# Ledger of designs, part 34: designed miniproteins, single chains, continued (5)

Each design is a single chain, and the fold is of that chain. pLDDT is the mean over its residues in the fold that is shown.

## One batch from the design tools (miniprotein)

Design m17157
Fold by ESMFold2-Fast:
Structure m17157 (fold): chain A 105 residues (1-105)
Amino acid sequence: SMIDKFKEILKLIEEEKFDELRNVDIDWQKASTAALILKAVGENDLAAAIFLAYGLKNPDDPWPYLLAIYYSKNKKIREKAYELLKSIPNVDPEILKLAERIYKK
Protein backbone atom coordinates (compact mmCIF):
# COMPACT_ATOMS: atom_id res chain seq x y z
CA SER A 1 0.00 0.00 0.00
CA MET A 2 1.02 3.66 -0.32
CA ILE A 3 1.10 3.95 3.49
CA ASP A 4 3.59 1.05 3.69
CA LYS A 5 5.80 2.88 1.16
CA PHE A 6 5.63 6.05 3.31
CA LYS A 7 6.69 4.02 6.38
CA GLU A 8 9.57 2.58 4.29
CA ILE A 9 10.65 6.17 3.43
CA LEU A 10 10.62 7.18 7.13
CA LYS A 11 12.59 4.02 8.08
CA LEU A 12 15.24 4.77 5.42
CA ILE A 13 15.63 8.31 6.82
CA GLU A 14 15.90 7.04 10.44
CA GLU A 15 18.58 4.53 9.27
CA GLU A 16 20.32 7.34 7.28
CA LYS A 17 20.06 5.31 4.03
CA PHE A 18 19.60 8.39 1.86
CA ASP A 19 21.06 6.78 -1.29
CA GLU A 20 18.42 4.00 -1.06
CA LEU A 21 15.77 6.69 -0.51
CA ARG A 22 16.57 8.13 -3.98
CA ASN A 23 15.56 4.76 -5.51
CA VAL A 24 12.13 4.37 -3.83
CA ASP A 25 9.53 3.70 -6.55
CA ILE A 26 6.48 5.83 -5.72
CA ASP A 27 4.07 8.20 -7.48
CA TRP A 28 5.50 11.48 -6.16
CA GLN A 29 2.42 13.55 -7.15
CA LYS A 30 0.11 11.22 -5.15
CA ALA A 31 2.68 11.06 -2.32
CA SER A 32 2.83 14.88 -2.01
CA THR A 33 -1.00 15.06 -1.85
CA ALA A 34 -1.00 12.28 0.77
CA ALA A 35 1.62 14.25 2.77
CA LEU A 36 -0.88 17.14 3.13
CA ILE A 37 -3.55 14.72 4.43
CA LEU A 38 -1.04 13.05 6.80
CA LYS A 39 -0.08 16.49 8.17
CA ALA A 40 -3.79 17.29 8.72
CA VAL A 41 -4.23 14.09 10.82
CA GLY A 42 -1.08 14.71 12.89
CA GLU A 43 1.32 12.33 11.06
CA ASN A 44 3.84 15.17 10.77
CA ASP A 45 6.98 13.00 10.54
CA LEU A 46 5.53 10.84 7.73
CA ALA A 47 4.51 14.00 5.84
CA ALA A 48 7.99 15.53 6.33
CA ALA A 49 9.69 12.27 5.25
CA ILE A 50 7.72 12.32 1.98
CA PHE A 51 8.81 15.93 1.29
CA LEU A 52 12.46 15.09 2.08
CA ALA A 53 12.29 12.15 -0.39
CA TYR A 54 10.61 14.42 -2.98
CA GLY A 55 13.42 16.97 -2.52
CA LEU A 56 16.01 14.27 -3.23
CA LYS A 57 14.27 13.67 -6.61
CA ASN A 58 14.43 17.46 -7.31
CA PRO A 59 17.68 18.43 -5.54
CA ASP A 60 17.88 22.02 -6.89
CA ASP A 61 14.42 22.89 -5.48
CA PRO A 62 14.65 24.21 -1.88
CA TRP A 63 10.89 24.17 -1.20
CA PRO A 64 10.44 20.42 -0.46
CA TYR A 65 13.34 20.61 2.05
CA LEU A 66 11.81 23.73 3.62
CA LEU A 67 8.47 21.90 4.00
CA ALA A 68 10.24 18.88 5.57
CA ILE A 69 11.84 21.18 8.19
CA TYR A 70 8.52 22.98 8.81
CA TYR A 71 6.36 19.82 9.16
CA SER A 72 8.64 17.74 11.37
CA LYS A 73 10.04 17.81 14.90
CA ASN A 74 12.15 14.72 14.06
CA LYS A 75 15.83 15.69 14.42
CA LYS A 76 17.15 13.43 11.61
CA ILE A 77 14.60 14.72 9.08
CA ARG A 78 15.18 18.37 10.08
CA GLU A 79 18.99 18.13 10.11
CA LYS A 80 19.17 16.31 6.75
CA ALA A 81 16.66 18.65 5.04
CA TYR A 82 18.53 21.73 6.34
CA GLU A 83 21.91 20.27 5.28
CA LEU A 84 20.59 19.53 1.76
CA LEU A 85 18.91 22.95 1.45
CA LYS A 86 22.17 24.75 2.40
CA SER A 87 24.10 22.66 -0.18
CA ILE A 88 21.96 23.93 -3.12
CA PRO A 89 24.06 26.18 -5.42
CA ASN A 90 22.62 29.71 -5.85
CA VAL A 91 19.73 29.18 -3.43
CA ASP A 92 17.77 32.40 -2.74
CA PRO A 93 19.24 34.07 0.40
CA GLU A 94 15.69 34.84 1.62
CA ILE A 95 14.82 31.11 1.47
CA LEU A 96 18.00 30.33 3.46
CA LYS A 97 16.96 32.90 6.11
CA LEU A 98 13.47 31.38 6.26
CA ALA A 99 14.91 27.86 6.58
CA GLU A 100 17.28 28.94 9.39
CA ARG A 101 14.41 30.65 11.26
CA ILE A 102 12.18 27.54 10.98
CA TYR A 103 15.06 25.14 11.80
CA LYS A 104 15.99 27.03 15.01
CA LYS A 105 12.40 26.65 16.27
Scores: mean pLDDT 83

Design m17158
Fold by ESMFold2-Fast:
Structure m17158 (fold): chain A 74 residues (1-74)
Amino acid sequence: SLPFPKTEEAVEKLVAQGAKRLSPNTVEVETESGSTKIKAIITFTEDSVSLDITATGPDGSVTEYHATFLKSEL
């Protein structure tokens, strides 16, 4: 089994790579894929990782994706 990093360690690594820390266990990542802007909010808990992804197309259309991964399922 792959060990999960501790929340603080995971957050610190993401911030070092340009992510914005919103709270002790939440980071915001912004990137672009072609003309689509992607914003991901990653929340770490003791038991799970939650991803809230917002993709904004070149026409301003917004698509939202939500995913939660339980530590026991990874």
Scores: mean pLDDT 75

Design m17159
Fold by ESMFold2-Fast:
Structure m17159 (fold): chain A 82 residues (1-82)
Amino acid sequence: SQEAAERARERLREAYKEMLETGEGTVDLGAGGSAPATLVGEVEGKTLTLRRLPGDPAVSQAVQETLKELGVKGLDLVRQDV
């Protein structure tokens, strides 16, 4: 849903800000029924961790777009198995 997509973007940006301040940020993007997963991204030697992946393709797309905007490397929700 639109609300879920905006919420995911907000939470991701919050984790990104914490990462910039502390060197590490963590965000849980899971919803009911989301499979547990841990993906680690990097920007300028700092680490961003996603604990759960969104199950909604629209939310996943919004998260992917936000990661590209923020310049986070190593995270690709479309390529979860690489």
Scores: mean pLDDT 70

Design m17160
Fold by ESMFold2-Fast:
Structure m17160 (fold): chain A 71 residues (1-71)
Amino acid sequence: GDAEKGKEVFLKYSSDMHHLDKDDGAPNLGKDPSYLLDETETTKEQLVDALIEELKIDLSDEERENLLAFL
């Protein structure tokens, strides 16, 4: 995994979904993934899987590993 490439993957899909970058009172899933990490409740793998499900994106194994390295 490559954290820089993972950041590019995250930003690419988040940027394509402008409705995720709104100040409408909901958590902004496309802006900063760090706020989704609960210290004892969510693993990086669970966060990535939740983002894939929420954004309805299809990541390759390599893209998923790079995203995990970024988070």
Scores: mean pLDDT 59

Design m17161
Fold by ESMFold2-Fast:
Structure m17161 (fold): chain A 109 residues (1-109)
Amino acid sequence: KVIEEAKKYNEKGKEYLKQGDFEKAEEYYKKAIYLLENQEPTAENLLALGEAYNNLGNLYLEKGDFELALQAYDKAIELYKEALELEETEEIKEALKEVEQNREKLLKL
């Protein structure tokens, strides 16, 4: 139930970001983070939490908040690596690769 609610918050945040509503996008990503940080650190919960941080990183990058974007991407990388230690899945490996690519692109700006 909690993980499904957090995933809905992440999707709602992405929808608001596409609409250019950065304030609402940030609100929903932070709601997902708050909800997931209070759960047991399972691979699924860590994957969802990392996704929320990667989404926050993308939001901060769109806003030009490069230092906050870098911090959010670094947190997502940490969480995905922790998830991989619990369960080595292609989904988590792909998520890690995507956030590492986002971080690298930011550093080349």
Scores: mean pLDDT 89

Design m17162
Fold by ESMFold2-Fast:
Structure m17162 (fold): chain A 63 residues (1-63)
Amino acid sequence: SAMAEAQRAKAIASLMAPLDEKLKEARETDENKAKLVEEFKEYLKATIESDKKKVAEMLAKWG
C-alpha cells in the first residue's frame, strides 16, 4: 500500500540522515572521505531496493 511505502521511505531517510550529515562534513574537509561515504550510501540504497521484503522485516523489528 502507499502508506506502507511512505513509512518505509521515512525509516530509510532516518537511517540515511547521519550519513548525510557525515557526507556534508566530509565534503568540506576531505574529498576522498566524502567519496567513500557517497559510495556507502549508494550501496545501502541498492541493497535496500534489491531486498525490499527483508528490509521491511528488519525495519519492523526496529520499531
Scores: mean pLDDT 72

Design m17163
Fold by ESMFold2-Fast:
Structure m17163 (fold): chain A 88 residues (1-88)
Amino acid sequence: MEKVVEELSSLPEEEKIRVGQRVAARLAELAATLSEAELEAIAWAAAEILEKAGVEVGVDPSLPRPEPTERQRELAARIVAEAIEETK
């Protein structure tokens, strides 16, 4: 996870925006196969990674934050890593 944040942080702002867009597209695709609760946890974990890397996510801080499991955090990190590779 930390390595993904470091790699994202090193990208130009334009590419950071594209990574965010690709992450959103991947989450939309997963919505067809995952439960709403699992999708929310993965989406929150992905948003946290993006924000740590300086990507504007626009998430509402007043919304309840699920505690992602280690597996959900791993999936979120993989989604972000794949989005980085596709953006380059």
Scores: mean pLDDT 76

Design m17164
Fold by ESMFold2-Fast:
Structure m17164 (fold): chain A 86 residues (1-86)
Amino acid sequence: STYDKIKELVEEALEAARAGDYERFLKIASEIVTLVTSDPSLSDEDKARIISLINRALQAYRAGDLEAVEEAFREILKLIDEKKKK
């Protein structure tokens, strides 16, 4: 499912962020945005929330705040888990 793919990409992005691999982190963040915006199975509210959290993670990474990066991505994972129950 799209939700499972987003979860996989979020986990890969967290790995890249923890490794200090900014180029890989940006590439994966871009892949998440592309997947989210192009998938008709996602609601407009879910798309907006995930994109907002990705933007928050990008801002946090630029500020050197890895804790805030991880928090933003944990919120995406929480949203995905909630949607998989429905």
Scores: mean pLDDT 82

Design m17165
Fold by ESMFold2-Fast:
Structure m17165 (fold): chain A 85 residues (1-85)
Amino acid sequence: SKILEEARGYIEQAVRYLAEMAERMRAKGYSADEIIAELRKTAATYAEVFRKMLSKYLPQSVVDELIAEFERRVDEVIAAVRAAA
């Protein structure tokens, strides 16, 4: 599905943005806790946007799987921030 491929691409872009944001915040001297809080806030906004956008075009089960994949990828970024602290 073209929409599914586009959705996965958008998730990949969002995860990359969050990883780059974490690096920029670390370079500016923010603590791991501050970085994680900002990552979770930004990720929650992305998840809401993805859910609203994709629910019009994809079955609910597929949307839930895509959001779960995005949340897993965000948790990987958060784990990397914690490991670097």
Scores: mean pLDDT 88

Design m17166
Fold by ESMFold2-Fast:
Structure m17166 (fold): chain A 69 residues (1-69)
Amino acid sequence: DENEELLKRHIEEQVNEIIKVAEELTGKKIEHPGELTKEDIRLAAEALEMPESVISRLVKEYLKLEKEK
């Protein structure tokens, strides 16, 4: 379903941006979203102007999709 693939792609793009921002703010390498700490999530949420709850949900959804691969 194109709509499901579009949603999956959107989640992947958002999570990749979260990782990139967290790496830039903390100076550490984050190889996948499961390595994000609460502090990384807070910093990325502030920089991206998103609630921490939304960031956490996106990461959880991404990890769920990755597990199915």
Scores: mean pLDDT 78

Design m17167
Fold by ESMFold2-Fast:
Structure m17167 (fold): chain A 70 residues (1-70)
Amino acid sequence: AALQAEIAALQARITQLQNEIDRLEKEGVRAVLAGDTERLEELKNRIKQLQAEIDALQSRVTALQAELAA
């Protein structure tokens, strides 16, 4: 029971971070259209950080799913 709840919570967090990346990518399009290279680089760096967090959370989900399946 506890493992399923933890997996669900981590998946919800991953979804939140993916939605944040989607918002930043839309801001990136606006930055390109405005010629704001500095803003574009800030957005790229933020997306990279969020992707790393998602990767770490996905690894944790995979480990917990394997534990649940055993």
Scores: mean pLDDT 86

Design m17168
Fold by ESMFold2-Fast:
Structure m17168 (fold): chain A 88 residues (1-88)
Amino acid sequence: MAELEAAATGLLTAVAAVARAAGVTAIDVPVDESSLTPEELAALRAAVAATNAAHPDVAVTLVYVPSSQAEALGDAQSERLRAWRERA
């Protein structure tokens, strides 16, 4: 669990740093809670809390969705980031 928490924190921190540099103040992370163990979910929540504490200018929020919707939301967020890069 500590490994997963550290890896998730590293990834979220990197994403938050990019978002902050680009003026983005909120990031939604789609998560399929049914595919995660309670320990994995706790580690991910801890990583989000640590990232928000380190980068208070960027609000990272977990959005709990079924697997099928998590993939679709990930694609939608990628499209938003791409469109935003093109406009910025």
Scores: mean pLDDT 70

Design m17169
Fold by ESMFold2-Fast:
Structure m17169 (fold): chain A 68 residues (1-68)
Amino acid sequence: MPTAEQVIAALEKLIEGQSEAAKERAALSLVQLMAKEKTPQSVLDAALAWLEEQGFSPAVIARARAIV
């Protein structure tokens, strides 16, 4: 079971050096994978909060919440 720290580290690596559109796609893909793997809601919430802190748009966050 991934921890919030492991998920955040994976997101940071995926978005490093990417364009804004590629960052959004990578973040949504990882959230979709986490939801499919039945990741605890607390870990999903921590990942979404971190994405908001990084400046991801409210539309992207809303799409991520719809996936989980």
Scores: mean pLDDT 73

Design m17170
Fold by ESMFold2-Fast:
Structure m17170 (fold): chain A 80 residues (1-80)
Amino acid sequence: EKAKKEVLEILKKIAEKEKASEEEVKEALEKMKEMEKKGISWEDFVLAFEAQKRIAKEGEVSEEDVELARELEEKYRKRE
């Protein structure tokens, strides 16, 4: 799983930067696998994870975070 190894390294770097726990990284990796089975790309999951950790650290939702959420919802809404 080449992509999985690459994603794990990215998640670890985000966790280090945003002060997330090792448990949160493991949970995120397992969640990503479930989301990928539903057609959500690991790239989109990583973007959402980074945004969530930034929001948790800062306590504020940015305009970019709102835009990302809308884009992801629209992208996956029509997959039925």
Scores: mean pLDDT 70

Design m17171
Fold by ESMFold2-Fast:
Structure m17171 (fold): chain A 78 residues (1-78)
Amino acid sequence: MKPIRITLPDGSVKEFNSIDEALKYLLDVLVNELGFSVEEAIGIVLRILGDLIDNGYDSEYAEKLLNEALAEAAKRVA
């Protein structure tokens, strides 16, 4: 199975063996590293989860969507 790779705002890369692990990590980064409220971070993750469910919970689509969401979130706090 192809691992999901997330590129962090500092340029480092983390790999995950499941979409659920990647989503949990995104939530943690949004709250603890980017300073989003828990409510805002949950809203972002739930929106991503809904899009993933509609697209068959595909790991390649999840990798794209998670990286786009994290890049967008990082721009909002800069």
Scores: mean pLDDT 80

Design m17172
Fold by ESMFold2-Fast:
Structure m17172 (fold): chain A 100 residues (1-100)
Amino acid sequence: SSEVEKLKKEAEELLKKAKEALKKGDFEKTLELIQEVIKIALKLIDLGAYEEAIKVAEEAIKLADELIKKAKDPEIKLEAEILRGIALIVVGLANLLLSK
């Protein structure tokens, strides 16, 4: 529970930084921060915090969608699409574990 609360706070700070980087047009930094957010969602799954993992991964999906809309560089778009796919898998895994 204490570790879950710590990871939730870390995710909130990373999401805030990612939104700021995206607003500034720093797409490489935004991708890096989305990756870190997804890593936290996976750690939340490892701790059995499935609902929290879903919420964190869904925020990563939203950021990836915004980045895909704003970026002109096809490499940046592809990396964002890959991260979006990974975050969708994380949501799917957490939902599967909740259904057991």
Scores: mean pLDDT 91

Design m17173
Fold by ESMFold2-Fast:
Structure m17173 (fold): chain A 91 residues (1-91)
Amino acid sequence: SEELKKKLEELLEALKEGNEEKAAEIVNEIAKELGEEEIDKEKLIKLLKDPKKRKKLLKAVEKVLELIKEGEDAKKAAKRLLDFIRALLEE
């Protein structure tokens, strides 16, 4: 959906700006749109304060946006991103 693509673009900007609060909020907005469980905001903020994990997530969002541009379904691509974020929380 265009809404989901816009949320992914907003997430990329928040990550580039180092705005952990806004990035965490956008991740949970994406989760809600997908009908997935929200992630604890404090856990997301801790992940985003780690420069290595934030860089991995930034690259993952860029990859997801490229896949959508190449014709992948936005919901499928965003679900893949959400699964990646959940995996990063276990590191």
Scores: mean pLDDT 86

Design m17174
Fold by ESMFold2-Fast:
Structure m17174 (fold): chain A 77 residues (1-77)
Amino acid sequence: MIRKIISENLKEIIEKIMKETGVSRTVAGYIVGAVLAELEGDTELAEYMRNKALSLVSEETVEKAYEIAKKFIEEKI
């Protein structure tokens, strides 16, 4: 699959996650990375990135951020 998400779209989704959930840019980056890895079929990388976010914030916050990222990214595909 050719990645259709450009750096500007990545910045936009990261900022949206930060605004909606209050997480840091680092946590938002892990969440976006997890969703992208899952969509590319890289289950191990997706789990690694999700677990990194879970080490920094609550599971409830991770799930909210994940849902925001997934909806945005899937809309671009």
Scores: mean pLDDT 78

Design m17175
Fold by ESMFold2-Fast:
Structure m17175 (fold): chain A 63 residues (1-63)
Amino acid sequence: MELVKFATEKAKLVVENTDADPVEVVAELGAQLQLSEEELKEMAKELGLDPKEVLERYREFLE
């Protein structure tokens, strides 16, 4: 799951440099990279985020 590792690294860099909401960053990046819901949940867990919140935001970006 190389994509999840790459996306997690990118999310950390964005959060460090922009003070953005980590949940929104993960959800937006997941949508941009076309990650599955399962991949998005793993990314959320690695960053200490609630997977349910990330999925909710991800679905908003898709709609």
Scores: mean pLDDT 78

Design m17176
Fold by ESMFold2-Fast:
Structure m17176 (fold): chain A 81 residues (1-81)
Amino acid sequence: MDTDPKVFEAEVQNSLGRMAFSVGDYDLAKKLFEEAAKLYEEAGDKEGLAESLENLSRVYKEMGEEEKAKELEERARELRE
């Protein structure tokens, strides 16, 4: 039995986001990682949230949004402290 349905859903969305990123669908990857981050945040899973923000930062870098990417990387680092 899954202990937290939101964590499970976030893990699925994070995996789908990685797949979308690997095929160059950055708009879809962004949406999926944003949804995963929200679910991890609601569940209080700081490690999952940090991973999703790092993945989202990578998407923003590929889209040329370097400033947004840096903000997400900094937020992810703070969550692991």
Scores: mean pLDDT 84

Design m17177
Fold by ESMFold2-Fast:
Structure m17177 (fold): chain A 65 residues (1-65)
Amino acid sequence: PEVRLYRAAGLGGRLLQHEVGVRPGDVVRAVIADDGKTVTIYDAAGRRLGRTTVEGLRELGFEEL
């Protein structure tokens, strides 16, 4: 698995809150599975927020750091 950092963008902040429980401006850790598509998202404290895809992160307004 690969780890990447993403910032929650201001665009779509309401959707980010509903989908993964993060606020605009928050940094999350995305653990990308061996398929290169599925990601598990963790907050700054290491708590699991949810699962999505790399494309889903982009659609939710996450920006890769």
Scores: mean pLDDT 73

Design m17178
Fold by ESMFold2-Fast:
Structure m17178 (fold): chain A 74 residues (1-74)
Amino acid sequence: SSAEEAERRLVRAYLLAAEQGHDELVAAFVDALRNRAPTEEILAIAREILDRDPTLSEAEKEELLRLLREMLEA
């Protein structure tokens, strides 16, 4: 499904950021989720993670952020 593919792409971007040593960015994302930070703050950190993935187009990043927003607001 498109949702499953989007989840896979989000996880891949997260793992790539971790592998590239963006540990502070990865930790900030996890902390924001655990502490139930405002949706806009979580999305801002997610955008930074996605921006470190060179395989993602601008359109793909926006679509993944839209899907993440829907998941956070569910």
Scores: mean pLDDT 79

Design m17179
Fold by ESMFold2-Fast:
Structure m17179 (fold): chain A 109 residues (1-109)
Amino acid sequence: MREAAEKGLDEGIKYGEKHPDLKEVKLTLTADMTPEEAAYKAGFALGLAIGAKVPRLDITVESLEALQGVAAALEVLAERYIDKVPPDFEIRLTGPTPAELEAARAAAA
């Protein structure tokens, strides 16, 4: 997951720097995604928003696995890319409620 998130962040930043006309970034992480795929996609979206200097990133998460991918991408962002984050940058996370996440975890147990 961390390597996928780092690859996503690096590629996203490079792409975003070439596309400064981007005004918003929205990402949906579906239930069919692995944590590694979610980490790469979250990393890419974070990098894209940072490179293009978009003030806000909206992430919709459909599963606990996708949420794990987002967590990995945010950890890599904080460790290696924090100096590139705009001061007014906002991340909006929309996903399963804690109750829905616990129900999914209970169903998997």
Scores: mean pLDDT 78

Design m17180
Fold by ESMFold2-Fast:
Structure m17180 (fold): chain A 56 residues (1-56)
Amino acid sequence: DREGPQLGGGTDYLHEGSHAMADGKFDEARRYFQLAIQNGNETTQRAGQALLQQID
C-alpha cells in the first residue's frame, strides 16, 4: 500500500479520534470519526461507525 498520492483523510481521522478517546475527549473523538466516515473508503466508514457506537 501507500503507492502513489493519497489523501488519507479518512484513516488519518480514525487515528486522531483514537488519540482523543485515549485522552478522554469523546466530543473530539466523535467529530473525527464522523469525518473518517465522510472522507474514508468503505472499510474506514465501517470502522468509524463501530467506534462511534462504542463511545455512545
Scores: mean pLDDT 73

Design m17181
Fold by ESMFold2-Fast:
Structure m17181 (fold): chain A 75 residues (1-75)
Amino acid sequence: SDVQEHLAAARAALAAGDLDTARAHLERAISLQPPEELRPDLARAWFELGLAYAAAGDLERAAVMLERSFEISRA
């Protein structure tokens, strides 16, 4: 599915250290109203993106990404 393709692309971008590309793919995946089965994977990807921003020293963006992960995991 398009959601799974964007999730895979986001994970690849994270592995490459391309945080902005990873964020764009995760935002697109959420905009497609992902099925419940993919929500845990999306929440985990947002969490990993938050940790990556924190490691890069961008604590403000890290906090936003971690909040997004929490919101998705509660839905």
Scores: mean pLDDT 85

Design m17182
Fold by ESMFold2-Fast:
Structure m17182 (fold): chain A 76 residues (1-76)
Amino acid sequence: SEKHEKALELLREAKDKEDLLKKLREVVEILSLPSSLIPKDVSEVAATLRQLEPLIVDRNNPEDVEAWKRALEVTK
């Protein structure tokens, strides 16, 4: 879907933890997920990504997996 594609693009575009925090807020909003999933600060970013993985990543789609791995690298 267009919303799913936009969410993955936001994950690919994230350059650092602060940027990823802002983009995760947009992802939660675009996918109409509970606001409780929005990270409060950079320390919650990795935990939020793990919660979103089963909702965003199609394991049969290499592009989804690549976007996810890129976002995880940003949390290091």
Scores: mean pLDDT 81

Design m17183
Fold by ESMFold2-Fast:
Structure m17183 (fold): chain A 75 residues (1-75)
Amino acid sequence: MEEDVKILEEMVEKLESLPDLTPEQFADLLNEGIEKGLSPELVQRVARIFQEAMEKGLSKEEVIERLRAFVEELK
């Protein structure tokens, strides 16, 4: 839905503003998305992206690319 896409776009903007991505920052971003009304299914998908980032040691740029690709899938 349009609201979900807007929430995800705001998450991307926040990620771009952060110096590094930590597990705590990922948790904060997910909680903010939930509070804004992001659907449970989308929360789970975003959580998987963040989990892969931590597991594989992805750069901030790589995480942003993955999240942007996910947003494009929803359009």
Scores: mean pLDDT 79

Design m17184
Fold by ESMFold2-Fast:
Structure m17184 (fold): chain A 84 residues (1-84)
Amino acid sequence: SAAEAVALLRALQAQIAAAKSVDELVAALEAAIAQFRALGADRLADFLEGLLGSVRHLAAEGVPFEEIKARVLRQLESLIRALE
């Protein structure tokens, strides 16, 4: 359901907010992707795979962790608002 998807995305948002490194960001996104796939929420999993790809790309380009984290949190908030 949309309510379950929002709850899982809010949990992911809290994990990302607590993350201290790009590796912790990646781990949180990978875990969320696996959860959404298990629920058959493939469109949400695909969106999160896109975010994960962006995180890896920005980190490879030397973008500061704080900026990468802020961008991920903004994208998650936009997604959550679209589902509410």
Scores: mean pLDDT 89

Design m17185
Fold by ESMFold2-Fast:
Structure m17185 (fold): chain A 59 residues (1-59)
Amino acid sequence: SLDELIAGRDGGSIAAAIAMIEDGLSLEQAKALRDALDAAKTQEEKSAAARAVMESAGV
């Protein structure tokens, strides 16, 4: 599942999860996710940013 992919400690798994999220988002939502990820420095922060955007998008 997406949650399992995001929870992975492999950077490639997190990148794949982010790409899947972006494919399902509007342009505005995708921009918000990218901006949040640009501020994230750890895998945990990236996972949190992706989850927050998914929740705000109603997914």
Scores: mean pLDDT 64

Design m17186
Fold by ESMFold2-Fast:
Structure m17186 (fold): chain A 84 residues (1-84)
Amino acid sequence: SRREEFLRRIDESSRLAREFQAALRQMEADGASDQALLDRVRAYREEHPDAEAGLPVLAATYEVLLRKKLGLATTEEINEEILA
């Protein structure tokens, strides 16, 4: 059923987003560096290329914030990426 397929996709996307946030919070609690967090965000995006809705947006947001914290991008460069 199309409805069952749709619900499975929504449930999977929500689950992946929750797992992603939990994993990053656990890494931070364990004292992971900003670089390690950035590497995990990038790996998560590569592991889930077909992820829909919330996960890609959430992962991209974390990557941008971590790049800023590490000095790999200026606030202006980050704003250009978001606005473009």
Scores: mean pLDDT 72

Design m17187
Fold by ESMFold2-Fast:
Structure m17187 (fold): chain A 81 residues (1-81)
Amino acid sequence: MPSLEELLEGIADLAEQGRTLAAAESGDRLINRAQAQGLSFPGVADATYDLRTAVNNRDTEAAKKAAERLAEEARRAAREL
């Protein structure tokens, strides 16, 4: 099973590649898994929510900005593990 660090790195990679929906879905999976372990990544959660909202609204510029923020937050969280 991938570690939380591997999941965070995967989210950052997907977001950096512009795979916005896949990045948001991976963010949701990370948050659910972290919650089951009593952990929280609020920056990743907020960025994932913003990205999902932008994708659902078909707002390409908002999705790009949210993906950039998600990649930054995921990489920060991975370094703190």
Scores: mean pLDDT 84

Design m17188
Fold by ESMFold2-Fast:
Structure m17188 (fold): chain A 96 residues (1-96)
Amino acid sequence: MSEEDVKYFLEQVKKALEEMREQARALGHPEVVRALDEAIELADNAIKTVSIEDLKQLKEAVRRLAEAARKAGLDHIAYMAEQIAEGLDSLIEKLE
């Protein structure tokens, strides 16, 4: 997997997180919006560095997002976040 392929995947992750943020904001879930803001910032860091450490930090933030969304009853956002976390886990394994 090339660095360019990794960046493309992370840019798609960021777009998905931004769409989830708009949905959570429209539905009035500020705790989920905060978790999304954290995940988006960490996605930006991972895109810039492509470091295993930044990918791991992003994965942990996405797992926290899934928990916050599930607690808020936003099951669709929770499911999407879980899928993103699995994708990040697979990416980290391929880079190690």
Scores: mean pLDDT 88

Design m17189
Fold by ESMFold2-Fast:
Structure m17189 (fold): chain A 63 residues (1-63)
Amino acid sequence: MTREEIRRIIREMIEKDPSAVEKLKEALKQGKKGINLKEIHPDAPDIYVSKEEAEEILRELEE
């Protein structure tokens, strides 16, 4: 899956459930090298995103 697709999925998750931002930030704080989006939202695909990618995407969505 491309970074552009991952960014779109995360954006959609946040639009449907704003608490997904807090869940993502909490998962990143746990010291994991990556997160499975399915653990953040049940409708998300079963894909792993690196900590760096997730943090960059969250910052990009605030611009």
Scores: mean pLDDT 74

Design m17190
Fold by ESMFold2-Fast:
Parts: C-alpha cells; structure tokens; sequence
Structure m17190 (fold): chain A 92 residues (1-92)
C-alpha cells in the first residue's frame, strides 16, 4: 500500500470519527505537500494551519480551555504535524 493510499485511508477514518471538514482539508493539504516534496518552510506553515483548525474546533467544544492551554495545544500539535509530514516525505 502506497503512502498516498495510507494518507487517504487515515483522512477517511478521521472524517468517519467526526473531524471537522476545515481540519480535514488542512491535513490533506499538508499531506499532499509532503508527498510532493515541498520545502520545510511550506510544511511548517501548512502544519500550523492544520493545528490551528484542530485546536479551534476543540476549543469550540470545550470552552473551559484557557488561552494558555490552547496555546500549548497549538504548539504541540504543530510540532507533531511537522514530524508526521517529514515521515510522509521520507516514506514517499
């Protein structure tokens, strides 16, 4: 199974689990850029956008989350998504 097929399967599983379309579109853009061999700066920007979408959706459902907690979640999610994008490029 190709890396592109694995990415598509993961996005479909996330959609079935109720992930927002905004987050799914941002994650798809990141994965497609990684598969295309985009420069690190582009992957970092796309990872940040995907993390922002995911954190925004989470905070909307969990309004008790503080600004400090949301900022920490954003930083950690961005770092994880950059790592994932690099793994996709290495495996492609």
Amino acid sequence: MSVAEQVEAALEAMRAAGESEETLEALRALAEAALAGAPEAELEELARRAAEAAVRAYVAENPEVSEEEAEKMLREATERLIGLARQIQAAA
Scores: mean pLDDT 82

Design m17191
Fold by ESMFold2-Fast:
Structure m17191 (fold): chain A 74 residues (1-74)
Amino acid sequence: MSPEEVIERAVEMLGRELGFSEEDLERIREIMEGLSIEQIERLTARLYTLGQDQPELSQEELVAELEREAERLR
């Protein structure tokens, strides 16, 4: 499976399970671009867990946390 396919699968799941807007999902794609499959999977699992554990967090706050974690990997 390519990194691009893993990103699309992650975006599909996050949109369905956490209700991210199309705009937020596009930003998530951009943040994950250039990462390895392992990094994409780890960030996706972290974002999903954070969204489930802290449902009071806004989608903007969740995306900001993802962006911060992805930046640390670059």
Scores: mean pLDDT 79

